# Ledger of designs, part 24: designed miniproteins, single chains, continued (2)

Each design is a single chain, and the fold is of that chain. pLDDT is the mean over its residues in the fold that is shown.

## One batch from the design tools (miniprotein)

Design m4808
Fold by ESMFold2-Fast:
Structure m4808 (fold): chain A 94 residues (1-94)
Amino acid sequence: MVELTFTGDPMEALIALKGVEKAAEERGFVDIRYEMVGGKGKVTVLLEKEKLFDEYEAEVNVFGRKVKVTLTIKKGKDGKYELEVETHVLEEVP
């Protein structure tokens, strides 16, 4: 098992959560959790090592905004994996 974590502002974490949920539907992740920690949003993903990816892109809808989400898995020097999230807004509802 591998644990990935993303921590950011609540909106960024929600967008990350939606992207991770889409990736999980395609790849079959073991567990996905969202929690609020000190006013920030934290997303934790558990997956099997064979389900690791370098980069995943998806389009998600969050509060009327169409957002392209890019999820990148990076391995740290301590052997721990970190989830990096990049977002690009494609369409906004005023």
Scores: mean pLDDT 76

Design m4809
Fold by ESMFold2-Fast:
Structure m4809 (fold): chain A 84 residues (1-84)
Amino acid sequence: EEVLAKIKEIIDSLEGLTDEQKELLYKMFEKLSDAQLERLYNILLGLSPEEQVEFLNKLIEAAKKNDLDSILKIIDEVYEQRKK
């Protein structure tokens, strides 16, 4: 719950996303576990605002399809790439 609030604070600060896109992301993120949200938060903290928008646009495309598995896969792949 606290991690999701921090993620929302970061995303709300971004000018490159519409309010509708932000709401769509938040609805999908409410379905994530705390561990998955922590991975997402750590990815966002390591990215510039421009890179955050590019990353979140990939999640938005999966969220439009209500494809939670694709969202999880994108988060895991980006997390592993940035860890190494």
Scores: mean pLDDT 82

Design m4810
Fold by ESMFold2-Fast:
Structure m4810 (fold): chain A 98 residues (1-98)
Amino acid sequence: MEEERRKRLEEERKELARLIALLLMVPSLPYIALQLAKQGKLELAEENLKEAERMIELAREYLERLPEESEDRKLLERAIKRGEEYIEEAKKAIEELK
């Protein structure tokens, strides 16, 4: 019975760590791609843009597992929106370099 409590706490810790990682990486990776594009580093900007798009997709899949009225869902939705804004800016900056 003590073991079941320990497993639950470990699962809660892993889910919290995943949420924190997504909240940090989802806006940060697109921002890095945008900054690389602004510096004229075309190849690095394109590589980071692909990784940023993949991270947004993973975040959207995670979002579908969260309750509709949770604060965690609202925080992740805001992070996704900000990340998508940076992706669009990075795409424009990359096209201007071509």
Scores: mean pLDDT 81

Design m4811
Fold by ESMFold2-Fast:
Structure m4811 (fold): chain A 82 residues (1-82)
Amino acid sequence: GPKTITSTVTITSEEGMQNVADGIGDQMETEKAKKVKVTIKNLETGEEIVVEAENAEEAKEKVLEALKKLGYGTYEITVELE
């Protein structure tokens, strides 16, 4: 069934960005989700990016790109799996 996960993470490195992206993709595979919606909100600036993907590889790529665009900081990340 649909599952929503919200987490707070502080990203200080490119490895940290990759770990977040990989974690979301791995969660999509573990839950056998057919699609995912990821809301990435910077808690310091209020900037938000929404990413939608239909497979784990696409989710990892799009989340990593979004995090690289927003930069380092503290984020609230909401992952909606369906």
Scores: mean pLDDT 86

Design m4812
Fold by ESMFold2-Fast:
Structure m4812 (fold): chain A 67 residues (1-67)
Amino acid sequence: SLASELRRLGEKVLELPQEKQTAIFNAIAKLGLDAPTKKIAEEAGVSQSNASLVRDYILLSSEAIKS
């Protein structure tokens, strides 16, 4: 379910070091959620997989709220 996916992604986000979490959130705030994952990763100084993880979590969270 959407709720189960959100929980799983949220737990993976929380496993990231706090500094990396903050960097990715700041990159998304600057570039927007529609920005390519590669650009978010470059701005945050993290891997694309870590940037994708946080971006996917935010997008799914937004869908869950709207549903």
Scores: mean pLDDT 82

Design m4813
Fold by ESMFold2-Fast:
Structure m4813 (fold): chain A 73 residues (1-73)
Amino acid sequence: DAIETLRELNREYAGKVKEMQEKLSKDEAQKAIEEARPYLFKATTYAIEGNIEKAREYKDKAIEILNEAIKKA
């Protein structure tokens, strides 16, 4: 279900962004978000196209970038 995949993606990404905003400076959080943005865009595109496997793969890559930023803090 594309709608469910988009809902999960939005919840997971928003939660991670909030965690970053609590642990990182505004500039560090913004840099991580910008680095993750191409992967988030690909995840959203694949979800809209119904390619759930690739949508989750690119969403996981976006989240990994955010996790690496948190780990360095």
Scores: mean pLDDT 81

Design m4814
Fold by ESMFold2-Fast:
Structure m4814 (fold): chain A 74 residues (1-74)
Amino acid sequence: MSPAEQLELMVRELDDAIAAGRAGQVTPEQLRTFVDAAREELARLQAEHPDLDPELVERLQARIREAEALVAEL
């Protein structure tokens, strides 16, 4: 899997986790775990691949911010 494909997968996985959180299907702790994993993997990918597509990076960062905001409300 390429770094770009990994980023796209992470965005999709976070979108699914956010939707599940909004539906009350996951706990705030579970959603926090997904967010923490996404932050760690994004930091790793950026360190290893500084030429990552900035639009994909911004999409993932936007989902991380949305999930963090949702965790604060739950």
Scores: mean pLDDT 83

Design m4815
Fold by ESMFold2-Fast:
Structure m4815 (fold): chain A 79 residues (1-79)
Amino acid sequence: KPLEEWWKRREIAEKYRDEAVKAATEHLLSKGVPKDVAEETARFAANYAVLFLAPETKEEFIEQAIHLAELFYERWVKP
């Protein structure tokens, strides 16, 4: 079961990373974040979700990436 869960998480990371990054980028762009900042923040958020949250589904991965991108943007931009 641990190896099966590891393989599933790795497959989600490989298969859906671009979709998660795109969704998070579009979310930040909709809030007026500049494209370059939105893309870098979205990539960092998606990578963080893979490494530390290890999403089990595409939907979970996209949701985590969007949420983290918003949080990281708020922390990188001065109040």
Scores: mean pLDDT 78

Design m4816
Fold by ESMFold2-Fast:
Structure m4816 (fold): chain A 104 residues (1-104)
Amino acid sequence: DAAKRAELLEAARDVVAALEELYKSTGNHPKLKELLKQAQEEADALRRAVMAGNYEEAFRHAERLVKIADEAIKLAEELGAPQEVIDNLRKAAERLYEKARELY
């Protein structure tokens, strides 16, 4: 389903965008910069897997991207980042996991 593929790719982009905002909100913290780079790499790998029709591989990259988001949230909470920015990343990661499961 082309619509489900588009929603999965949008959800992955939303996670990266939310993590970029979190990174900026912490004064460009070096550990969040590292996690953002990893998230961008996983999102690109997810896109390539979807384009290749490899949904099992796409799901693995989605799970890794969600794990990176969880690590970023924990660090951001310790750094006192704004709750709204943390909540936006959490919602984006939850949506990504749901959309990835739909393609399974």
Scores: mean pLDDT 89

Design m4817
Fold by ESMFold2-Fast:
Structure m4817 (fold): chain A 93 residues (1-93)
Amino acid sequence: SLEEIEEKVQRAREKVEKYGPESLTDEEQVLLDIAEAFGYLLLDDPEKAREILRETVKKYPSKRDILRKAAEYAKEMGNDEFAELIEEVLKEY
C-alpha cells in the first residue's frame, strides 16, 4: 500500500541520519532515490528526476519491480507526469 511505502521511505531516511547511507538495503536506497526524483519533479526539474531514475535502474536492475510499483502508486494519487517518467525510464532499460 502507499502508506507502507511512505513508512519504508521515512525509516530509510532515519537510518541515514543515524547510521549513514551505507546502512541502507538496496530496496531502501531505491525507495529514497524514487522519493528524491519525485522531489525534483515537484521543483519543476524533470530532467534531474529522469537522471536519478536512470542511475537507479542501472545500479539496481534487480529492483525494477519497485519502480513499477512506484509508477502504479503515482497514477493512483493523480501524479501522472511522474508515473509516465518512471515508465519511460523502464522502457529504455
Scores: mean pLDDT 85

Design m4818
Fold by ESMFold2-Fast:
Structure m4818 (fold): chain A 86 residues (1-86)
Amino acid sequence: SLEEELAAIEGDPEAVALEAFERGDLRTAALGFLKAGLEAEKAGDLFSAHRYYSLAESLFKKLGDEEAAEEAQKKADELLEELKKL
């Protein structure tokens, strides 16, 4: 499951995502950005969380993983509604 794949990302998710992207490992990069978004959201950094979710969505779309892309898009859209209140 997507949640099991996210649990496998260890360390700083943004650093993992950037290193994976440089290696051409787009799936690990997408998962790393998605996890970075979740951690930023928990920390109350809604702007960074939205950015990370949007990056994850873009990468999942490039991979053809429509289900994972839709989950990332849903999280980005939910945060966009919260950002409109700021």
Scores: mean pLDDT 86

Design m4819
Fold by ESMFold2-Fast:
Structure m4819 (fold): chain A 85 residues (1-85)
Amino acid sequence: SVVDEAVELFEKLLKEGVPLRDALDQVTYYAMQSLMTSSTSEKAIEAQKALDIVMEAGDLYENEGASGEEILKFMKEKAEEIKKS
């Protein structure tokens, strides 16, 4: 899913030593591109959910000073909540 791919991209970027702000920006771009290129309503809904997660993660970084590990945990927990709904 777009949500799982967004989380996997973020984890990959953190492991590669990409600065947290740049990693968040790249994942935001990925989610936005996924939304704009969605060919079905189901894919558009998934891409919007991914974008919402990344935007909330950005707020945790900017407003609460969350670490990359804390943000990754947050994204994984939100992705699991979506799968249960």
Scores: mean pLDDT 84

Design m4820
Fold by ESMFold2-Fast:
Structure m4820 (fold): chain A 90 residues (1-90)
Amino acid sequence: SQVLQQAYQQAVQARDLLKQGPEYLDQAIQQLQQARQLVQQAAPSLSPNLAQAILDNLDTARDSAKQGGEYLDIAALSAGAAATALRGAL
């Protein structure tokens, strides 16, 4: 799915931005929000459990990033988990 491929790319970019530092938080949050919207569009083509796992990891990454620089490691880990799950769906 092109939609899932785009979601995967957004999640990977968000992970990498979060690893680079707090100056990239706003960009990472935007990429996580875009990935979430794409996953929601593609949700009917995914198993419910897989869709939920991806969305939960994207939401955790976004919410951790919004809490600030102290949570970058958790945000990056969760974005990476979402990307791994998305890759498995491709």
Scores: mean pLDDT 88

Design m4821
Fold by ESMFold2-Fast:
Structure m4821 (fold): chain A 89 residues (1-89)
Amino acid sequence: MEELLREQEELAERYHEALKNGDLAEVRAVLEREARLLAELLAKLSSPEEREALARLRETAERLLETGNEVERLRAEALLRAIDEAEAR
């Protein structure tokens, strides 16, 4: 778990650099990797609270698709896909 969180922190640093440089391809790649790691982490947790957290993330991502900016919508799309793949096993 802590190792996955550290990997997400490293991805966040890459994300900031990509945004600063206007590299949308790298931004998209980082967002997709972050979403997959988060969804895999949550899907492996068997407690009811963590399953509910996964469902709430899905609902939040769906709202961001409607109201978010370009980057937030890309993140929401990546997250929804990753959640679907993780739930499918």
Scores: mean pLDDT 70

Design m4822
Fold by ESMFold2-Fast:
Structure m4822 (fold): chain A 72 residues (1-72)
Amino acid sequence: LETETLLLEGELARGLRAAGVRPGDDLFELLETVAGVPVPAADRGRYVVASVREVEVDGEPALEVTVVRVAP
């Protein structure tokens, strides 16, 4: 399985934390909910959250999110 790690800061990190991001969540569905970016149905479920780690960047809370790419 291919994995990617994303560092999310500021309002995105706060929004995802407030939404209760956890392993098993669909990344694009969360981004649609938090940032209001529409996601085509065909792209939903393609990136699944594998882990979430709370980190700090320059003294500010941030999230390190690892996702797994789901093959078609």
Scores: mean pLDDT 74

Design m4823
Fold by ESMFold2-Fast:
Structure m4823 (fold): chain A 74 residues (1-74)
Amino acid sequence: MMSQRRQTSRRVIRNAIDSNDYGLFTRIMDALSNQSVDPDRSQRLRDRAIDAFRRGDNDTAFRYADQVIDLAVS
């Protein structure tokens, strides 16, 4: 079931990517990783999302970020 928290997190992440706001993107990734049910997996996914963002691969950045959101919003 899609929770309101998951939908809100996805919207904020998409906005950060679309506005090329690296500071907002990394801050949200850090916060979500800290709320994770699997911190080690979330940290790896966070690092992959940030790497993709730095490369300008917005689709890949969102894909990894969405997985971090899923682990934080069970």
Scores: mean pLDDT 81

Design m4824
Fold by ESMFold2-Fast:
Structure m4824 (fold): chain A 66 residues (1-66)
Amino acid sequence: GRVVPDSEIHATEEEIKALMEELGIDPEYAPFVVEAIKNGRGEEGAEKAGTTPEQVTRFGVRILTH
């Protein structure tokens, strides 16, 4: 998968956790899910966070665009 640098993540830690809660993803897994997205390992991130790859993809789009 594609590695995404931190500079492409357009959200603060607080905004990231709020977005995860909005999407039904446990914000306690925020560091792992963000790292998984950055490394193109969204499915692994979804398994660890107890969610679906689709929800991790939705989260990734939100933090990488706005």
Scores: mean pLDDT 73

Design m4825
Fold by ESMFold2-Fast:
Structure m4825 (fold): chain A 88 residues (1-88)
Amino acid sequence: MELSEEEREELLERRLEELAKDPEVLEFVREVKELLEEGVELGEAGLRVAKKRGEDAEVDTSPAAKRAAEFTLEVIERLLEIERRRRE
């Protein structure tokens, strides 16, 4: 069974709200934000933090790995936006 685009978006939003309350996730987002403030691109910042934390030790060029990386990038971007709104 495949979720519709809208159902997938709602599920993602709910998971992002849960993740935004996790201290480990907030620390990851903060480290990414620090690199962005230094002028590092979002994708590069995410990879550096993930490598530093040992979460992504393998470089894979498969379509599945590329899709996972793109999804992770979107998740990080949305978490940064949620954190920004919480501070305001």
Scores: mean pLDDT 62

Design m4826
Fold by ESMFold2-Fast:
Structure m4826 (fold): chain A 90 residues (1-90)
Amino acid sequence: SFLEELLKEAKQKIKEMEKLSDKEAVEAAKKFVDEIAEKLEKYAEEKGLSSKEMLEKLLEILKFALKEAKNPAVKDYLEYQIKILEDNLK
């Protein structure tokens, strides 16, 4: 499924961030979050999903990425993004 493909991409990109400096890893994490959000927005438009359903899928992917992440700076960034999304879904 498309979601399974995004989870696979998340795992790969998070693993690649382990080879980077903290600054470069955080910048890569920002780019990763933006790219996943754009892919999900396009998918939601194509499938007729609501904004809420799209954000819930984004939240699931970011929580998975956080679990896979080893770099503390990347974890802090992802935790912050997850908190913003959870607050927006209340």
Scores: mean pLDDT 87

Design m4827
Fold by ESMFold2-Fast:
Structure m4827 (fold): chain A 64 residues (1-64)
Amino acid sequence: AKTEFFMTVGSSIEGIVVIGNLEGKVTIEVYDDKGNLVFKKTLDVKKGQTVAVVVPPGKVYVTV
C-alpha cells in the first residue's frame, strides 16, 4: 500500500481530493485537528480515470 498526504485549508470550507490515473482500491480518510476520523470513503478506480471527491476540512490521507 502507498500513502499520500493532502491537507485542506479552511476550517469551514470543504476541499476537493483529485485522484488521477491510479488503478485499484483507494481509501480516503480525513482527520480533524484533534486526530478524530471525520470522513472515510473507499473507491475502486479504473485505469485512466480521474475521480474528484469532496471532503470536509482537515488532514487528508490517501491510501492506494
Scores: mean pLDDT 70

Design m4828
Fold by ESMFold2-Fast:
Structure m4828 (fold): chain A 60 residues (1-60)
Amino acid sequence: SMDFDREIRAYRIARRLLDEGRSKDDATREVARETGLSKRTAGDIVDEVLDNRARGVLPA
């Protein structure tokens, strides 16, 4: 589905931006801009990526 594809893209973008050392706020804005997801949904995705990193979980 379009929503599922957008979420996969959002996770990839978030991981890349955080790897580049961008802040949570910068990553959230760019994810929302690139995918068309709401800032709330983009923020949730960025938070999940940050939580996974803090727990030592490798990107899926």
Scores: mean pLDDT 80

Design m4829
Fold by ESMFold2-Fast:
Structure m4829 (fold): chain A 90 residues (1-90)
Amino acid sequence: EERQKIIEKWRKAENYVKENLTEEERFLISAYYAVNVFKEDKETVIERLIEMAKERGYSDEEIERLKALLNDPEAMKAAYEKYQKLVKEV
């Protein structure tokens, strides 16, 4: 099954990426794609991701740090470049 083999390769790549990225970095990568690739509104993307973090049990201090990083274009770019490097290594 060609579809199952593709899914298996994707899962292996995703697990490797998860092991080498923090959850905070994964939020930054998601924000980068939404804003810079899919051209979604930045404020809407930030609000959506902050709500997800709250639902996952982030503290108020962790939320403030994440919000600051999501508003830092250099932090988002750095996370995206790290992600690209990790995907290339799989």
Scores: mean pLDDT 78

Design m4830
Fold by ESMFold2-Fast:
Structure m4830 (fold): chain A 74 residues (1-74)
Amino acid sequence: SELEKKKEEAERELLRRYLEVMAATPAEQQAAVADRLAGVFRETAARLKKAKTVEEVEEILREALERIDQIAAE
């Protein structure tokens, strides 16, 4: 379905952003950043599972990416 496809695309986009952030993170900070990002991913995965519309999936992804960017900027 379109909804399931969008959920899979959102999960792939989150993984891409994770890899990008980790690649830019100094080695000494990687463990702490990874732990904080794990929290965002657990929450986001639960929200995506419950999402019933493509618009909800897009909003969940947007919010997750904003939180990842905030963590990366610290």
Scores: mean pLDDT 85

Design m4831
Fold by ESMFold2-Fast:
Structure m4831 (fold): chain A 98 residues (1-98)
Amino acid sequence: MELTEEEKEAIRKLVYELARVLNLPYLSDEELEELLERLEKAKSNQEFFDLIAEALGVSMEQLTEALHEVLAKVYNDEESIVTKEDLEILKEFLEKLE
């Protein structure tokens, strides 16, 4: 599956905000592009999030907690680089993966 530029940008923002919430170093541009190439080959929601967890060096439990925090920030209109529109793009992408 090829990612659109809008999907790639939404993923970049999500990964950045996840790293921020987890108090981890941000991925380099090279690491982020490598992750995007791997995510294009993901066949399920589980594989998609497993790849992100691996890239960030965290467990799925830690990633899930961070995702809940990012979602809460966005829906409570707290300051986040991830927007409600970005979450909608990501949701539509993930629904295609089943």
Scores: mean pLDDT 82

Design m4832
Fold by ESMFold2-Fast:
Structure m4832 (fold): chain A 94 residues (1-94)
Amino acid sequence: SAAEEARRLLEEFHRRMTEAIRAGDRARADELVAEFEARYRALDLSPEVAEVVEGFAVGMRSVLGRVDTLSVDELVARLEALFAQATARLDALE
C-alpha cells in the first residue's frame, strides 16, 4: 500500500540521515533530503500520506539547520523524535 511504501521510505531515510549526521557529512545529509523528496514525489501518495512524508522532509531540513549549534547526539535525538512523530501520524491514517 501507499502507507506501507511511505513507512519503508521513512525507515530507510531515518537510518541513512542518522549515519550522515554521525559522520558529520553535511553534504551527504543535504543530498539525502533531496533524494527523499524526489523519491516520495515519484510515489502516487494520497494527500494525507504525502503530508506526513513532506512534514518529515521539512523536519530533516530543520535539524540540518541546527548542525552548527547542536551536538551530534542532540541532532540524532531530534531526528528520532521526528521519525517517531511521522510514523505515529502514518499509523493514525490506517
Scores: mean pLDDT 87

Design m4833
Fold by ESMFold2-Fast:
Structure m4833 (fold): chain A 75 residues (1-75)
Amino acid sequence: SLDELLLQLAEAVLAGDAERVRELTEQIVASISSEAERRKALTYLRILLAEARRLGHEEVAEILEEAIRQIESMR
């Protein structure tokens, strides 16, 4: 589910695991099937982007920024 993917993404972001963040953001982007899910994903990804920046995980932050741009451009 989207909720399970977002939870796993939060764990990967806190760990600074750029490879895992990339895999999970790709899965999240592919799984969005409604406007409600799109808004939920954007809200969560923006929170996690702020967290990645706070922790100094630069590569993770760049991956999250790209995922946010892709989701924003879906409609």
Scores: mean pLDDT 89

Design m4834
Fold by ESMFold2-Fast:
Structure m4834 (fold): chain A 90 residues (1-90)
Amino acid sequence: SEIEKRFQELIKSLQNLLSALRQTAPPSMQPLLDKLGELVRQLEEAVKNKDFEKANEIAAQIGELLYQLMEREPSLRPLIEHYVLPVSSN
Protein backbone atom coordinates (compact mmCIF):
# COMPACT_ATOMS: atom_id res chain seq x y z
CA SER A 1 0.00 0.00 0.00
CA GLU A 2 2.69 2.55 1.01
CA ILE A 3 5.02 1.36 -1.78
CA GLU A 4 2.15 1.61 -4.31
CA LYS A 5 1.30 5.17 -3.18
CA ARG A 6 4.95 6.21 -3.49
CA PHE A 7 5.14 4.83 -7.04
CA GLN A 8 1.84 6.56 -7.95
CA GLU A 9 3.29 9.89 -6.73
CA LEU A 10 6.45 9.25 -8.79
CA ILE A 11 4.36 8.42 -11.89
CA LYS A 12 2.36 11.65 -11.48
CA SER A 13 5.57 13.70 -11.11
CA LEU A 14 7.07 12.02 -14.20
CA GLN A 15 3.91 12.68 -16.25
CA ASN A 16 4.02 16.37 -15.25
CA LEU A 17 7.75 16.51 -16.07
CA LEU A 18 7.19 14.90 -19.49
CA SER A 19 4.48 17.48 -20.32
CA ALA A 20 6.80 20.35 -19.30
CA LEU A 21 9.74 18.86 -21.26
CA ARG A 22 7.64 18.50 -24.42
CA GLN A 23 6.90 22.26 -24.26
CA THR A 24 10.52 23.29 -23.50
CA ALA A 25 12.94 20.80 -25.07
CA PRO A 26 14.29 21.20 -28.64
CA PRO A 27 13.07 18.83 -31.42
CA SER A 28 16.35 16.85 -31.22
CA MET A 29 15.28 15.63 -27.76
CA GLN A 30 11.88 14.26 -28.87
CA PRO A 31 13.14 10.64 -29.33
CA LEU A 32 14.40 10.62 -25.71
CA LEU A 33 11.09 12.12 -24.51
CA ASP A 34 9.19 9.39 -26.40
CA LYS A 35 11.31 6.76 -24.62
CA LEU A 36 10.61 8.47 -21.28
CA GLY A 37 6.85 8.34 -21.99
CA GLU A 38 7.04 4.64 -22.83
CA LEU A 39 9.03 3.86 -19.66
CA VAL A 40 6.49 5.80 -17.55
CA ARG A 41 3.70 3.71 -19.13
CA GLN A 42 5.62 0.49 -18.35
CA LEU A 43 6.18 1.70 -14.77
CA GLU A 44 2.42 2.34 -14.35
CA GLU A 45 1.63 -1.18 -15.63
CA ALA A 46 4.21 -2.83 -13.32
CA VAL A 47 2.72 -0.98 -10.31
CA LYS A 48 -0.83 -2.03 -11.31
CA ASN A 49 0.40 -5.66 -11.42
CA LYS A 50 2.10 -5.21 -8.00
CA ASP A 51 5.41 -6.17 -9.64
CA PHE A 52 7.49 -3.82 -7.51
CA GLU A 53 10.79 -5.47 -8.49
CA LYS A 54 10.09 -4.66 -12.15
CA ALA A 55 8.85 -1.19 -11.13
CA ASN A 56 12.21 -0.53 -9.40
CA GLU A 57 14.10 -1.69 -12.52
CA ILE A 58 12.04 0.63 -14.76
CA ALA A 59 12.49 3.53 -12.29
CA ALA A 60 16.28 3.02 -12.52
CA GLN A 61 16.05 3.14 -16.34
CA ILE A 62 14.03 6.36 -16.10
CA GLY A 63 16.75 7.81 -13.84
CA GLU A 64 19.43 6.96 -16.42
CA LEU A 65 17.36 8.53 -19.21
CA LEU A 66 16.82 11.71 -17.15
CA TYR A 67 20.59 11.86 -16.55
CA GLN A 68 21.16 11.59 -20.32
CA LEU A 69 18.67 14.44 -20.92
CA MET A 70 20.49 16.66 -18.41
CA GLU A 71 23.89 15.83 -19.96
CA ARG A 72 22.66 16.61 -23.50
CA GLU A 73 20.69 19.74 -22.50
CA PRO A 74 22.02 21.13 -19.17
CA SER A 75 19.37 23.89 -19.34
CA LEU A 76 16.75 21.21 -18.54
CA ARG A 77 18.41 20.25 -15.22
CA PRO A 78 16.45 22.67 -12.97
CA LEU A 79 13.14 21.55 -14.53
CA ILE A 80 13.95 17.84 -14.10
CA GLU A 81 15.09 18.38 -10.48
CA HIS A 82 11.90 20.36 -9.72
CA TYR A 83 9.50 17.58 -10.83
CA VAL A 84 11.47 14.50 -9.74
CA LEU A 85 11.38 13.88 -5.98
CA PRO A 86 13.96 16.21 -4.38
CA VAL A 87 16.66 13.94 -3.05
CA SER A 88 19.06 16.02 -0.99
CA SER A 89 22.05 14.49 -2.80
CA ASN A 90 24.61 16.87 -1.21
Scores: mean pLDDT 82

Design m4835
Fold by ESMFold2-Fast:
Structure m4835 (fold): chain A 85 residues (1-85)
Amino acid sequence: SSSSNQQMADQLRDVLDTISSQLSPEQQAVVDRYTPLILQAIRDGDYQRFQDLLDEMIDELISLGTPLSLLLQLQLSILDIISSS
């Protein structure tokens, strides 16, 4: 059933929006590019694609000098959403 996955996708969108508000324009562009793909992977229950997309997004954010503390907050927020489902 898609209702639980949709709820996770909605929570994840809120987390990504919150983190994006703390980023530079270049870093926000990375999050904006990956967000629809990540949300679709969650809606589809495709956790492998979700993990691959998340790893790619984090790697690009690291290359742009995003603070590791902020990336850790993102990863912990995502883990909390997944573990509560």
Scores: mean pLDDT 84

Design m4836
Fold by ESMFold2-Fast:
Structure m4836 (fold): chain A 63 residues (1-63)
Amino acid sequence: MEEIIERMRSYGLSDAEIETMIKLAIAGNGGGIGTLLTTHGASAEEAEELGNRLIEELKKKGL
């Protein structure tokens, strides 16, 4: 989880945007995740990889 959050911060996401990303992942909103990451300069492939990793880590935590 820390590695994923650090990656989001490396794209320039604020703490509030990271919180929004976690909420989108819990809701299963992959489109919202992709849009927020690509707006901050992630490629579509990077956004898909990071979004999938975030969803998997949240599922592992029972969220």
Scores: mean pLDDT 79

Design m4837
Fold by ESMFold2-Fast:
Structure m4837 (fold): chain A 74 residues (1-74)
Amino acid sequence: MKKAAEDRKKAREAAQLIREGAELYVTDPEKGKEKIEEARKLADTLSPEYKAVVDGAIKQAEAEAEKRIAELKA
C-alpha cells in the first residue's frame, strides 16, 4: 500500500536525523537535540509500528550521546 511506502521513507529520514543529531550532540548539544526533535516530530506522522521503532532509536541515540559526552568530560 502507498501508506507503507511513505512510512518507510519517513522512517529512513528520521533515522538519518537521529544519526546527524547524535553526532552533533557531542560537539553541539543544542543542534543535536534540534535534529533529534525533528526526527521525533516526523515519527508522530508514522504508523504506530514505525513510530515505535523511531522512538526507540531516539531513546537509544540520546542515551549513547549522553554517555559519550560524560566520557569526554571525565
Scores: mean pLDDT 77

Design m4838
Fold by ESMFold2-Fast:
Structure m4838 (fold): chain A 68 residues (1-68)
Amino acid sequence: MKAKVYYTKEGREYGEEAGKLMKEAFGVDEVELIEAETREEAIKKAREYKEETGALAAAGGEGWAGTQ
């Protein structure tokens, strides 16, 4: 199943790293990187995708790259 990562313009690096992690650690065949206008939009869309499909999704932006 396709996983999705939603990121803000400032958090593009987070999106790329999360996509790589999903492929390498979780065995996901395909990851779509999707730019969102706001962190709130990214979080909302990731949640909706998880609820509708049961697939992996993540959201990130400014501040997520700095949080461990």
Scores: mean pLDDT 71

Design m4839
Fold by ESMFold2-Fast:
Structure m4839 (fold): chain A 61 residues (1-61)
Amino acid sequence: SPLDQITAELRRISAQVDALAEEIATTTLSPEQLEEKNRRIGELQDRSLRLVDERDRLEAS
């Protein structure tokens, strides 16, 4: 179902954000590498917010 797909994608996004945050916390990164990873986290968080909104709309229907 669309809800199952959204739930699965939200779990994947959460895992990707956690992996990036762990890499930032445990690895010596250049400023450019740090900027790229933080940018990627921001994009993933924005995508998560849109998916939550879509899930809420589908559940209200």
Scores: mean pLDDT 87

Design m4840
Fold by ESMFold2-Fast:
Structure m4840 (fold): chain A 70 residues (1-70)
Amino acid sequence: SDFENLLDDLLKTYEEALKTMTKEEIEEEKESIKEVYKEIAPSLSEEEQKILDAFLKRMEAIADEEIKKK
């Protein structure tokens, strides 16, 4: 679907951006994303939380793999 293609494109853009960052900068960005999630999660429905959680886990996996390459 167009939406799934958009999410895949966003993840590819995120991965490319991480390649220009240092390991320390990537780790700082990961923690910032987790902090924002903790603040907004209580205001979301259970279904919205599941969708956001799945997307953030994909972002975290990409960041962790990039950190390992540094």
Scores: mean pLDDT 80

Design m4841
Fold by ESMFold2-Fast:
Structure m4841 (fold): chain A 57 residues (1-57)
Amino acid sequence: LREKLEKVGEVMDEDGYVTVEEIEKVLGKEVAEKVRKRAKNGRVSGKDVLLALLELE
């Protein structure tokens, strides 16, 4: 979990957001599909990514 969040942090913008496409590249399709439902204009916050990862565990 922590290692995955660190990878996401490297592709986040200064406001703590990341695109769903970037999530798919670093965390895979299953996480990208979970965050897609929380995405606004194709972008999600670090909190949205954390919630998606917790849903998969």
Scores: mean pLDDT 75

Design m4842
Fold by ESMFold2-Fast:
Structure m4842 (fold): chain A 62 residues (1-62)
Amino acid sequence: MYKVTAIRDSPYAGGNSLALRKGEELLAEKVEPTEDPNTLVVELPELGKRLVPAEFVEIEEV
């Protein structure tokens, strides 16, 4: 499992994107790269797959 920590604010950008506030922490079952190096897919237990900006988050395995 992974801890996803927002290191800056990221507003909701539409579609499967995830709105994040600086300091917000989420638990993800899976974190995967996308075809865009600036975007990660995070799989959340309650929300499913969501897109987050790679530069705005810190990922730790927990």
Scores: mean pLDDT 79

